# Designed miniproteins, single chains, continued (4), part 15

Each design is a single chain, and the fold is of that chain. pLDDT is the mean over its residues in the fold that is shown.

## One batch from the design tools (miniprotein)

Design m12487
Fold by ESMFold2-Fast:
Parts: sequence; C-alpha cells; structure tokens
Structure m12487 (fold): chain A 82 residues (1-82)
Amino acid sequence: MDIKLLEELVERIKKAKTGEEALEAATEWDERNPDNIEAQIAAGSAQLAIGVGRAVGASDEEQIKLGEKAAEETLKGVKEKK
C-alpha cells in the first residue's frame, strides 16, 4: 500500500545525519519506486525542499526537516484523499 511506502520514505529522511544524506535517501527512494506516482511526488518534493535549503545555506538539521515536511505533506494528502 502506497501509505506504507511513503511512511518508509519519511523514516529514511529522518534517519539522515546531513542534508546530503537526506537528499540521497529521497533520490534513491525515487529510483527504487519509478512506477509509483505518490512516491515520485513525495521524493521529488523532498528533493526540491532540501535543494532549496542547501542553496540558501540552511543547516543540515533544517535541510532534513524541510525534506521530512515535504514527504509528510504528500503522505497526509494520500491518507486524506484530498
């Protein structure tokens, strides 16, 4: 079920110790789930959020939180069917 896959993505981002690791986790997740549109949206949103954070000089903790939040917002949308 897509919800479980999205929950796994959120947990992988949370386990990252740096913004680079969080970005890599989201990228690897997207590559492993190419046929899952919700996974692609969640991973893409996380990658974009982390990338923007890195570009503006956000801390590793802030970059990880940005990626986590983006993935969680996608998960919330899927759960609520909004």
Scores: mean pLDDT 77

Design m12488
Fold by ESMFold2-Fast:
Structure m12488 (fold): chain A 63 residues (1-63)
Amino acid sequence: SKKTIVAEGEGETEDEAIREAYKNLEEKIEKEATSNDVIESIEVKVEKVGDKYKATVTVTLKT
């Protein structure tokens, strides 16, 4: 079976938005993933929203 975890981050630069999204992702993985879950894929999307950037990181885990 597969499990999907999505995290978002915002920043004044693309790099800052991506770093924040990964930080939030790590916290979600710690809470929602188990030691038996294997990362199958990671997808990163970055978009400009007004004067800031928003990054969305989607992780697919094989359980």
Scores: mean pLDDT 81

Design m12489
Fold by ESMFold2-Fast:
Structure m12489 (fold): chain A 94 residues (1-94)
Amino acid sequence: DKIKVTIDLKTGKVTFEGPFDPSQDYTVVFQDEEGEGVAIARRYADGSTEFTLLRKPKDGEVLGATLLDSRGRVVAQGEAVVEGDTIKAVLTPV
């Protein structure tokens, strides 16, 4: 099973779906091919979300995505694709 993270850059909405513990805090780090940060998304145990855009991603850009727990441990890894004003990540649990 895969974890899906979607960021709508136009609305600021962040959506987390799949086999994760919804009572825990998570951080997703998005990096470009050079390893430079593009965006950071967070989900808190209360269900609130936030994201920080470090630079404007390019349409069609492929980003590395890493899901971290509250202790900074890697929970899942995968790729994200930028589609217009949306970043869509698909992550495989490690």
Scores: mean pLDDT 87

Design m12490
Fold by ESMFold2-Fast:
Structure m12490 (fold): chain A 57 residues (1-57)
Amino acid sequence: SAERNRKLAEFLYSLGLITEEQKEKLENLKEPITARIISEITGLSLRQASHLLSLLD
């Protein structure tokens, strides 16, 4: 959902893992943010990206 994508983008931005420009791109994503997308945008491993995704209830 768009709201879930916005919350996740804000969370990643608050951790200093993404830039403001990357946050805007994630908020406007047409698909749900996945561990793959987090990995690609942050440079973290898929395992680390999956862990971050699991922290958002």
Scores: mean pLDDT 83

Design m12491
Fold by ESMFold2-Fast:
Structure m12491 (fold): chain A 94 residues (1-94)
Amino acid sequence: MTREELEKAIEILKEKLEEAFKQKDEATLQTGLFSLALLHSKLNEEMELPKELEPIREKTIEKLEENIEAGKKAPEVNEEAIKDLEKAIEVLKK
């Protein structure tokens, strides 16, 4: 995936997150914030988060940590998926 494609994906995702915030859709906000963090990780860039999304950031980190624990306990461990979750958490904590 090119840098331009990653940057465009970030822009589209930010617009979707703004709409999800207006709709108070926490599930979409958490999923979108994970995707946004993963895209920023692929660009090797820090993610700047709006202050209004800080509570969702904390909840997203908790959910991703739960998903890592569940993934490690699964009968079929997807190592790549676990690494993506770990990378997203690193971006979200910065």
Scores: mean pLDDT 77

Design m12492
Fold by ESMFold2-Fast:
Structure m12492 (fold): chain A 111 residues (1-111)
Amino acid sequence: GSGEAAREAAGHASEAGLAAERGDAEGAAEHARKAAEAAVRTGGPESGERARKAAEEAEEAARRGDVGGAGRGAGRAAHAAARGSEDGVASAAAGVSGSGAEASGMIAERK
């Protein structure tokens, strides 16, 4: 479930941090991308997008040789995954996702 995916994302963020400590910017970026993929599965599209952005920032930092930036990006991806897990638990609670979100649909159509 979403908790399992959040733990997977946290594991990858931990590996990214270790890679950054070793000066392995490419490894940090790779683990940040895997954390973002796990975050998408935690249940929040917004949290998944935040994780993807953090992973992209980590990859860009890695391309510049900024190991600290790559590690920070991985940490942000893990944070987004943890929030996605919390949002997923809240969404799974009765009354959040069920029948009758037509008003939200109308607002989305306006945009």
Scores: mean pLDDT 65

Design m12493
Fold by ESMFold2-Fast:
Structure m12493 (fold): chain A 81 residues (1-81)
Amino acid sequence: MMEEILRRARELGREIYEVFLRTEKEAAERVIKEKLPKEEILKMPGLTAEVALLVRQSKSEEELLERLRELLEEIERIEKE
């Protein structure tokens, strides 16, 4: 999941790592703001593979929002280092 993507980004270099964190953050924030049904979210432009996976795995809108908030918190934690 997110950990696997971040692991690959770290292997490719710091610049790519920063781009991955920013891209994931933007995708998660967009999904939260749009407030669309799961099927419509999956059709959004700029949706990342990680965010799409969270959408598919979530059983309800409430669960999706919680998982997206957790993803954003983890990204912010990593950014602060």
Scores: mean pLDDT 72

Design m12494
Fold by ESMFold2-Fast:
Structure m12494 (fold): chain A 72 residues (1-72)
Amino acid sequence: MDAQAILTLPRATPEDVERVKEAAREAGVAVVVHQLGDDAVVGLTGEEEQVREAVERIEELVPVGSVEITPL
């Protein structure tokens, strides 16, 4: 089943955004990143297991302020 995750990255650097995109690509999920001032909002979409794997990888690589995972 598909899922969506929304992550907030406080004070995200361009390097943080690139790490997020790489982690999403390795997990096989679609990724969209929006800059909101100093923060970034990341949307991930794909199979639930792959979305959860991407979230775990991202949390290991960059600071994450909030995570919401919603089944689609």
Scores: mean pLDDT 82

Design m12495
Fold by ESMFold2-Fast:
Structure m12495 (fold): chain A 67 residues (1-67)
Amino acid sequence: SLTDQRAAAAGRVGRAMREGDVAAALAAIESLGKLGTPAELVAAMREAVRAGDAEAAQRALLRAVLS
């Protein structure tokens, strides 16, 4: 389902952030965008990941999952 696909993509973002894999995190964020995550949350996650701000990335990811 779309919900399961979003959950899987969100899980990949979280894992990539824990592993410090910026490229994998950005790829998973792109997948979330394609699965209908609001553009503002996608932009916020991407900016936070590129800045190395795991806390901001996690807040945006939580908002994306709960939307």
Scores: mean pLDDT 83

Design m12496
Fold by ESMFold2-Fast:
Structure m12496 (fold): chain A 70 residues (1-70)
Amino acid sequence: MEQYIQQLYDRAREYKERADKLYEEAKKLKKEGGDEKEVQRLELEAEILDGVAMLIEGVANFLKKKMEKS
């Protein structure tokens, strides 16, 4: 169980890191006067990945709390 919870935290972190990279790419593209539609696409993709990371982390936190009460 502990190993599974750690794997969920690791997966959430990977999604968060991917989201952060996309936010940085969108910010750079916006600053360089790049395509507005591409900026919006990158920002939306980052938001989706960030949301997925939050959901996975929420599940991991819920499982961890259940284990701590035992």
Scores: mean pLDDT 83

Design m12497
Fold by ESMFold2-Fast:
Structure m12497 (fold): chain A 91 residues (1-91)
Amino acid sequence: TPSNASADHVLEIRREARKKADELKKEIEKLGDNAPDELKIEFAAWLTVYADLGGGSATMEALKELSELKLSPEIVKEGVIRGSQLTGELL
């Protein structure tokens, strides 16, 4: 089983997802109240990719960040759906 090569690929996608989520979070913080819902959904989607590939600790970290930004339940729901679909496409 090519477990080592697969693990390296997953780790790289997870790192890129974390980086994208961090970049999107900075843009949301810059725009404040004027941040569009689509930007918030993209943030939640990439954060979901990071969580899906990282296990329990990454999931807890992601939930904390979503809570800290006070995203609406609808934005979180759409982001999680998009992110889980994206995780499947990247693997």
Scores: mean pLDDT 80

Design m12498
Fold by ESMFold2-Fast:
Structure m12498 (fold): chain A 93 residues (1-93)
Amino acid sequence: DAERAALLAEFRAMGVPDSTIAAWARYATVDQMRAMLLQRRLQQLATRTGAVDTLTALSAQPSPAAVADALEAQGLTELAALLRQAQDAADKA
């Protein structure tokens, strides 16, 4: 549908291979694709800001909310907000 088409267009814009997009279009739900999109945005932002190692170290935290709070405390506010959005999307998938 229109929401699925918009999500697939976002994945193409992010450089995801057409073969992968075709598989997701066939088998993934809209909620699953929304969660995947936010996870990819989170990874791209972490790489761009040099926060990959910080995010990896925080993976030992008891919850995604605790990770987001720790990122915010370090001034990584955009990463914290995106992580909270990704977790909300994952909970709906």
Scores: mean pLDDT 76

Design m12499
Fold by ESMFold2-Fast:
Structure m12499 (fold): chain A 107 residues (1-107)
Amino acid sequence: MSADEYLTEGRKALEKGDYKKAIEYYDKAIDLYEKKSSDAKSQFKTGMAYMNRGEAYDKLGEKEKAKEDYLKASDYFEKSARLSTDDIEEGVSLLMSGVSKLAAKKL
């Protein structure tokens, strides 16, 4: 499976409340994304995988793991924003970075 396929399957598991299965899919997505090109889109998708895995950990009560993933997500979204040549993509990445930092702060 591709990183994008793992991200999609992880989201489906998360939406169904299967948080442990979501984490397994996001682990695989992150491993593949981190081995890819450092373009804005790849950094953004890596951030999404960390943010969604953080949400799954939060739902399971694993607050420290959730906080770590939310902070990692914020870093990747900031990297995506710096690499972006599209104002909308940059803006979305900066907003997602802020959302991830706020999620970490609440834990």
Scores: mean pLDDT 87

Design m12500
Fold by ESMFold2-Fast:
Structure m12500 (fold): chain A 73 residues (1-73)
Amino acid sequence: AEELLRKAEEYIRKAREALEAGDVESAEKFVKNAVRYIAKAYQQAGSDPEVRARVLELLKEVNELRKKIEELK
């Protein structure tokens, strides 16, 4: 699960960089990839509260990015 969370964090970072560059299309693709990795991490988390807490934090970041992307479309 931790490796999947790290992948999600990488895609979130790439999405933020793309938005800063004005590349809304790339940002949207990176957000979609981040969501896929978050979903996989959540499935593998079972009852691990640390992994679940990190999933929730990453989902907050994804929601923030989705709002920014929507504003720029």
Scores: mean pLDDT 81

Design m12501
Fold by ESMFold2-Fast:
Structure m12501 (fold): chain A 62 residues (1-62)
Amino acid sequence: MSGEEAAEKAREALEEMKKSGKAPEEMLQRVQDYATLAVARGEVEAGTEIGREAKEYADELG
């Protein structure tokens, strides 16, 4: 999987999580795994931003 593909999957997973109105640990972990893979594959800015956005969303829900 390329960095771009990983970033796309991270974004899709984040949007599915937001659409559900919940941040279950499994969904949050999936977003973070894809975001980390994107960073590792060279999409540092995109992966970092998606990971940050996912954490902020989870923190907002409590």
Scores: mean pLDDT 84

Design m12502
Fold by ESMFold2-Fast:
Structure m12502 (fold): chain A 80 residues (1-80)
Amino acid sequence: MEEAKELLEKARKILDEEASKGNPVATLARSVVDGALAALEEKRYDHAIELLKRAIELSTNPEAIEYLQKAIELVKKAKE
């Protein structure tokens, strides 16, 4: 689960940089990633996956999307 959290922190950093440049959708996407991190801490893996899918829909940065997609796959493996 540590690797999934590291990927989410990388995605969060990219989204914070986009939000700082005036992208309000990136601010919303970052808040959803924060929610997914909280859900992972509570071991609410299905909820975390749902939030991460929502963050992907709100993201336009390809690198952030790649980190979010990889994090979803790691969370799915941890759930099994």
Scores: mean pLDDT 83

Design m12503
Fold by ESMFold2-Fast:
Structure m12503 (fold): chain A 70 residues (1-70)
Amino acid sequence: AGEEAARRALEEFRRTVSDPRLLELAERTLRAIVAGDSDAARRAFEELYALDPEAAELLVQLLQEAAKEV
């Protein structure tokens, strides 16, 4: 569960963020969340936050919004 929310969050993230490194970290974070790998998700998110805190906050917001649209 959560695959659709993660996919929608990533699609919206790509509309705002074009940096390939940030996109790779966002994809890694979302894949880990879908897989239930909380340690991998935390590590990928921490790297994203260290590179761009605003992009990390956007990813959280988009995932929360996608989870509400059911």
Scores: mean pLDDT 83

Design m12504
Fold by ESMFold2-Fast:
Formats: C-alpha cells, structure tokens, sequence
Structure m12504 (fold): chain A 81 residues (1-81)
C-alpha cells in the first residue's frame, strides 16, 4: 500500500540521518562506543523496515519507524556532548 511505502521511505530517511549523526559522534573518543551502538541499532531497524515493507505490514513498519526516530534523537543528543 502507499501508506506502507511512505512509512518505508520515511524510515529510510530517518536511518540515514541517524547514521550521519552517529558517525559525527564517533569522531569523539568519549562518545565513540555509544555512537557505534546507535549505528548498530539503526542498521537493525532498517533491516526490520525492509522486511516489514516486503510483507506489507504497516503495524511493524510504524514500530520500526518509531524506533528509528528514537535512535536519531539519541544520536542528536550525543553530538551535542
């Protein structure tokens, strides 16, 4: 459905933004370990979003999108430290 596709496209964008922020945080030795953890989480939710998209599972897609947004928020906070 178009709703699942829109959620997938949003999840992809959010994951890309989270990864860029985590890469920036990784440059600081004080935040590098947490940045790597956030990159792993972002990758996991991206793989989950691909699977949900393939199944047309909107509920699973929304859950993955929510988790991807949480990872992005944590990465934003980490960059500010």
Amino acid sequence: SSEVQKAYEEAKKVVEEALKLAEEAKKDPRTAQRAEELMDEAGKYYVGAIAAYGRGNLAAMKERLKKAKEVKEEAEKLVKE
Scores: mean pLDDT 84

Design m12505
Fold by ESMFold2-Fast:
Structure m12505 (fold): chain A 77 residues (1-77)
Amino acid sequence: SANDEQAMELMQKGIELGDQAVKAAQQGDNEKAQKLADQAVDLALQAAKVSTDPDLKQAALRLAEMIKKRVQAAIAA
């Protein structure tokens, strides 16, 4: 469906921003890393809200949690 296509696009953007957040943390820019992580998590949560597929909704929620953990780990390193 169009909603599930939109959800997949939002998840892909979330993954991209999450990767940028990890790179910012690795460069020592923890403020930028946190801001990008918050944006990435928001996109994943939006994907969960627009999705009509229960499996896709669960995948989007797990993506939000994984982004938070990955960025926290990168900042702590």
Scores: mean pLDDT 89

Design m12506
Fold by ESMFold2-Fast:
Structure m12506 (fold): chain A 85 residues (1-85)
Amino acid sequence: MMETYDLSGVISGISEKQAKLIAELTKIYAKKLGGDVDLKVEVKGDTAYVSGTITAPDREVAEKIAKNIEARAKKLGGSADLTLK
């Protein structure tokens, strides 16, 4: 049985292209873990606003997917502040 979690937050210090790349790479990562990600990214100035859902077999997998977004942002010299509910 799959669970769906709401994801919201911001990524700062990266370009719109980098933010969209993070979303695409996160979806690939999620699918490898048996889940999925549906993310909307809107960039205003230097901040990318992230909203959407993570679908995962359990909460641990959903948290790994969310942390993967934060890790990717950090590698690009940015920061992510994300909430999973």
Scores: mean pLDDT 83

Design m12507
Fold by ESMFold2-Fast:
Structure m12507 (fold): chain A 82 residues (1-82)
Amino acid sequence: SKLLEEIERELEQAKEVLKEAEERKEEVPLGLKQAEEAVRLLEEGKRLAEEDEKEALRKMTEGGAYLGLAQMHMSSAKLEKE
């Protein structure tokens, strides 16, 4: 279950980003939506990891992409603030 361990690590990171995005939701609404989608996809990937490895890998890849987008928007918003 190396895949499960990898998904769980990404999910932990996504949950941290989601927490920050929720605190900054008025400032970065797109970051919040992307962080929510990342967590949703990674939780689905975790559920599928032992049942459908190929689909779990797809969910992990898609969730990771949304996580990256959320982090990017959160960083960009800090640079645009004043």
Scores: mean pLDDT 83

Design m12508
Fold by ESMFold2-Fast:
Structure m12508 (fold): chain A 92 residues (1-92)
Amino acid sequence: MYKATITGYFKEETVTETFESEDVAELFDKVKQAIEDFKKRGAEKIEVEVEAPSGETSRRMAGAIANYMRSLGFKVEEEEYGRRSAKVVFKR
């Protein structure tokens, strides 16, 4: 199973959403939709943590998300990698 947790940091609140799927493409689509919604709401910082059956898959997924975030004008602030997880923090 693939899992993604996305946290948006706003002026007055913090919002966290978690998605799970057996299909990495479906998970990526859900994450992209959440990112677009958080950006529209004015999120200053967005944190994305992905978990996959392998570290290689979680890193590839995190890399794809980072490329998408950069296209939206966000910069990578922090990166953390685990055995089967990757966490990336993005800031405007």
Scores: mean pLDDT 85

Design m12509
Fold by ESMFold2-Fast:
Structure m12509 (fold): chain A 87 residues (1-87)
Amino acid sequence: MSIEEKFKELAKEALEFLEKNKETSPLARAAKDILERGLENPSKESAEQAAMALGLVAAELEKKGKLEQARYLREIGKKISELIEEM
């Protein structure tokens, strides 16, 4: 599997998680848009934007007491960040 394909898999997983949990905050909507664009045009830049967006959504979820949901998004963001180092 290519690095771009691995990124697409992680981006899809994050997008499906946000949709399933009905996260509709402005940060979550922005993150979904970034993830969708990354799936269409995978690049180092789109991966960096996705990792940052997931970190912001995770911080918002932590503030709301949704610690397990935040941890899940942080784990995906960390995996994307590790792929960026190989891009």
Scores: mean pLDDT 83

Design m12510
Fold by ESMFold2-Fast:
Structure m12510 (fold): chain A 78 residues (1-78)
Amino acid sequence: MEELYNEIAELLDKASPGAAAAVLRGALGQKGYTGDEIDEVINSLSDEEIKELAKKYLPYLTEEQARSALEGLKRGVL
């Protein structure tokens, strides 16, 4: 998992703010945030803050979510 998180973090440095926001949404959902709470958090953050929080909260992703995020970032679809 740590190795997977490191790969995602490297890709997030090059990702769009939208891709970083998608990763952050997944992590916040795992922390128990509702969709409305997640929207409030993301809308309050700058593009740079979204990337930094997405990297910080990678450990909250499940293995399945982390693998999906890595694939999406590699494809430029996230």
Scores: mean pLDDT 81

Design m12511
Fold by ESMFold2-Fast:
Structure m12511 (fold): chain A 124 residues (1-124)
Amino acid sequence: SGLIEEANKLANETIQAINLSSGKEALELAEKTMRALAYKGAVSTENRKSLEELMKRVADALSRAHPEVAEEAEKALEEALKEGEQLASSSSEERTKAAEEGDKLAEETLKKVKEIKARAQQEK
């Protein structure tokens, strides 16, 4: 339970960090977030549309904050959406493994967000 609540938190935290990061760092963070959302959706196909909307929101925020990486942002979104679609049709074992990797990516992303926010507070 709480998959959508956790996904919303991850997306919102990532968007905040995107606005405090360089284009390259923001792109890497957004790519990990979109993959985490796609992977977490592997065992929750009923939430797939909501997760895809969060992925699109992250990609849009990245493109708006860092126009120089907008093309890479669109490509990352397309790749994450494709991975999510492929996972939805895969075996139960593969979907469970993907969800576990998604949780790991989400944890790593939130840790990086905390580091970016701490750095931004020191830089003003």
Scores: mean pLDDT 86

Design m12512
Fold by ESMFold2-Fast:
Structure m12512 (fold): chain A 59 residues (1-59)
Amino acid sequence: SELDIVIKTVEEKLPKEKAERAIEIIQDNKSLPQPVIIGLVRMELGKEPAELMREAMKK
């Protein structure tokens, strides 16, 4: 799924602690629209993880 690609991308490209927290947010909120999930990550972890997720969603 799109979220699986995003999870893989953040795991590969972010520092371990940020990646783990971003993945938790994604997994806890996977029923929400992707833009909402990105917004939650941006609010808690900042611009860099959120932009990475947005780019990953482009396939």
Scores: mean pLDDT 80

Design m12513
Fold by ESMFold2-Fast:
Structure m12513 (fold): chain A 57 residues (1-57)
Amino acid sequence: MARYRVLPERAETAYALTGLRAGEVATPEQIAAGSVSGGDGEVNAESLAKAGIIERI
């Protein structure tokens, strides 16, 4: 199962979007469940990793 870690340099953005703190490890399901529902884009593990906010480990 895929795991993702919050990057410290993007920690503020990650916390605002998902509630996860710097260095925390979460599954895609946990990230999706913790995210705020957006109007202009889906916040999920894949999109956050693509944006450089989290990193697959």
Scores: mean pLDDT 70

Design m12514
Fold by ESMFold2-Fast:
Structure m12514 (fold): chain A 140 residues (1-140)
Amino acid sequence: SKVAEEFLRALRRGDVERLEEVAPKLTVEDLREIAKLSDAEKEAIVLGVLLQVAAGETELLDKIVNLLLELFEKYYKEEPEGAYALAKIAMGLITSRPELVSIETLEKALKTLKKASEVYPEKFSEYYNTISKILEKKKA
């Protein structure tokens, strides 16, 4: 899908404005294409975003994480594999630079991952536990 390809290209570049334009156009079929991302491709996306953050755009990380989590919440029931791929990218960003993720974004993540782990515990329980620990440490 051209929409999925354009979304992934914007994501690799940390292009938040383009992500905000393209993300609402994603369909279940586009999430199914996103589910096909290899671990190496997901890691390359995480690295691309982190390089932009390292260049001085620190707000970029929280905005991208929040957008990925909103898509995850929208699709985890209908396309859990595509949602899982997006969650894995978001988790890579959060665990690399947890200080740059807002408490509000982490609380939204925790709420959504709790609901998802009740439906698909094998996919999402580990992410729920990881976010819970990060949030506890950040509030301490």
Scores: mean pLDDT 87

Design m12515
Fold by ESMFold2-Fast:
Structure m12515 (fold): chain A 88 residues (1-88)
Amino acid sequence: MVSEALAAVAEMLRERAPGLAETLRRAAEQGLSIDEAERAVVRHLLAAGAPLERAFRAAAYVSQAIRALMAGDRERAERLAEEAAREA
């Protein structure tokens, strides 16, 4: 369930934020929790030179998108993924 939501958010990010998409795809393959995936997003963005505030904001949007998908709200998840891509 969580891995499927991670993979789906990765697909939503593929075109606009391919580095974030790959980070989430790997998180899904590893069976990471939402909190672990959020930390992976922060680490990825900091390594890519993003400022702390943007890295945490992007991770929060990703976390919210995953939760929206798990609740069945795909449209909300897509909007949250777009916000994450803008922060990346």
Scores: mean pLDDT 87

Design m12516
Fold by ESMFold2-Fast:
Structure m12516 (fold): chain A 71 residues (1-71)
Amino acid sequence: SEDENQRALGDFIASLPLSPEDKSRLALALAPLLSKPYSVFQQALDTLRSRFPSLSPEELIALAKELAKKA
């Protein structure tokens, strides 16, 4: 559900060593996915989590926007 996705998003963003501004931008980039099925949303989060160690904040936000657009 959207509520389950919202909680998962909050937990994911809280786990990242990002500035408050970048956390806000990431949350906005992923917002279109909140209404998607849980499996689709979790796949997007898993993709971001696997790529996070190699990406800058700007690159991570850009990837999030791409994932939201494709879904």
Scores: mean pLDDT 82

Design m12517
Fold by ESMFold2-Fast:
Structure m12517 (fold): chain A 113 residues (1-113)
Amino acid sequence: SLDELIEELRKVVDEFRKKVLEAIDNGDYEKAIEIVKEATEKFNEILQKIFDYLREQGKLEALKKISELANKMLELVDEIIQAFKNGDKEKAKEYIDKLVEVSDEIIRVIREA
């Protein structure tokens, strides 16, 4: 169901935030990058199932809005990975906060569809 997919998305975001912040606190930026990549893959798999559902339901406005937010999410993921490669934990944390905000907005748009 859509509600189950929304719950799975929220769990991916919550788990990502906990694990990535722990990796940052431990100074393990290689592990932080791995966590970002794994969470992005899981989020995208669930989001594709939600896209299929919304398309079948004719929710074209929601689909367009989520697609725009998903593109912003991908840009933030690239910036997070680059910040970790540069050892810049403050920039990484800033971009992670922005990524979580965009993820929350995606979930909001899905719920309101």
Scores: mean pLDDT 89

Design m12518
Fold by ESMFold2-Fast:
Structure m12518 (fold): chain A 82 residues (1-82)
Amino acid sequence: MSEEEIEEIKEKVKKHLEALVEKIKKEPEKVELAIEQLEKTIEEQEKITEAETDEDIKEIGEYGVEKAKEALEELKKFKEEL
């Protein structure tokens, strides 16, 4: 996989997570459930990424986990402000 292809995938992952956070913020009643689901998804994805042997896929997975953790912290902060 080329560096350019990796960056394109990373940008799509970032955009998807940002859109997900904005969608959840419009439905405050679902924030707690969304936090629980995202925490489980992060834990599962970290295990998958740690076991990954393809270096390019691992880099994308590590980036995705990082961005998902940022999204989780933003949702937790939003919940505390409710």
Scores: mean pLDDT 83

Design m12519
Fold by ESMFold2-Fast:
Structure m12519 (fold): chain A 89 residues (1-89)
Amino acid sequence: MEKEKLLSEFPEEVRKLLLEMLELLSKTHELTEQQIIDIIRRFLEEFKKIRSLSEEQKKEIMKQIEAQEPSLNPNQKLQAELVKKILEE
């Protein structure tokens, strides 16, 4: 129940990317339910922080992500997509 409540605070597009990232992490690490909940809470805190940034700060972060994308591994690309979706909203 706590996991579902935390996930419901994210927009649908952001939630889908977060779930894909959690699935990949679960394949490489044996995560407990509590560890998954803790990861979701940390992302929710970061989501709220990013949403409070000015338009200028959001544009700067977007430019930095786009500049780094060609050099990112698959897991980093998923994290970059998650942040980009948060910034676009």
Scores: mean pLDDT 75

Design m12520
Fold by ESMFold2-Fast:
Structure m12520 (fold): chain A 68 residues (1-68)
Amino acid sequence: AKVLFGAKGYTVDPSPEGIARARAATVGGQAAKAELEKLPPTLDGNTRASEVGKAAYDAELARLRAAA
């Protein structure tokens, strides 16, 4: 398949775990976008935005799992 689960964040497994990961990926993407808007368009800025997005993804996923 062209669309992959997990790392891409745009493939959703219809299980509760898959839905939680998709939601966490959306939150991570939004956080990365917000960070990019604060930074100049550089490689360093892209790296920081990616790290912020991953941290937001991990935090949201952990929150959803703790609530389940």
Scores: mean pLDDT 68

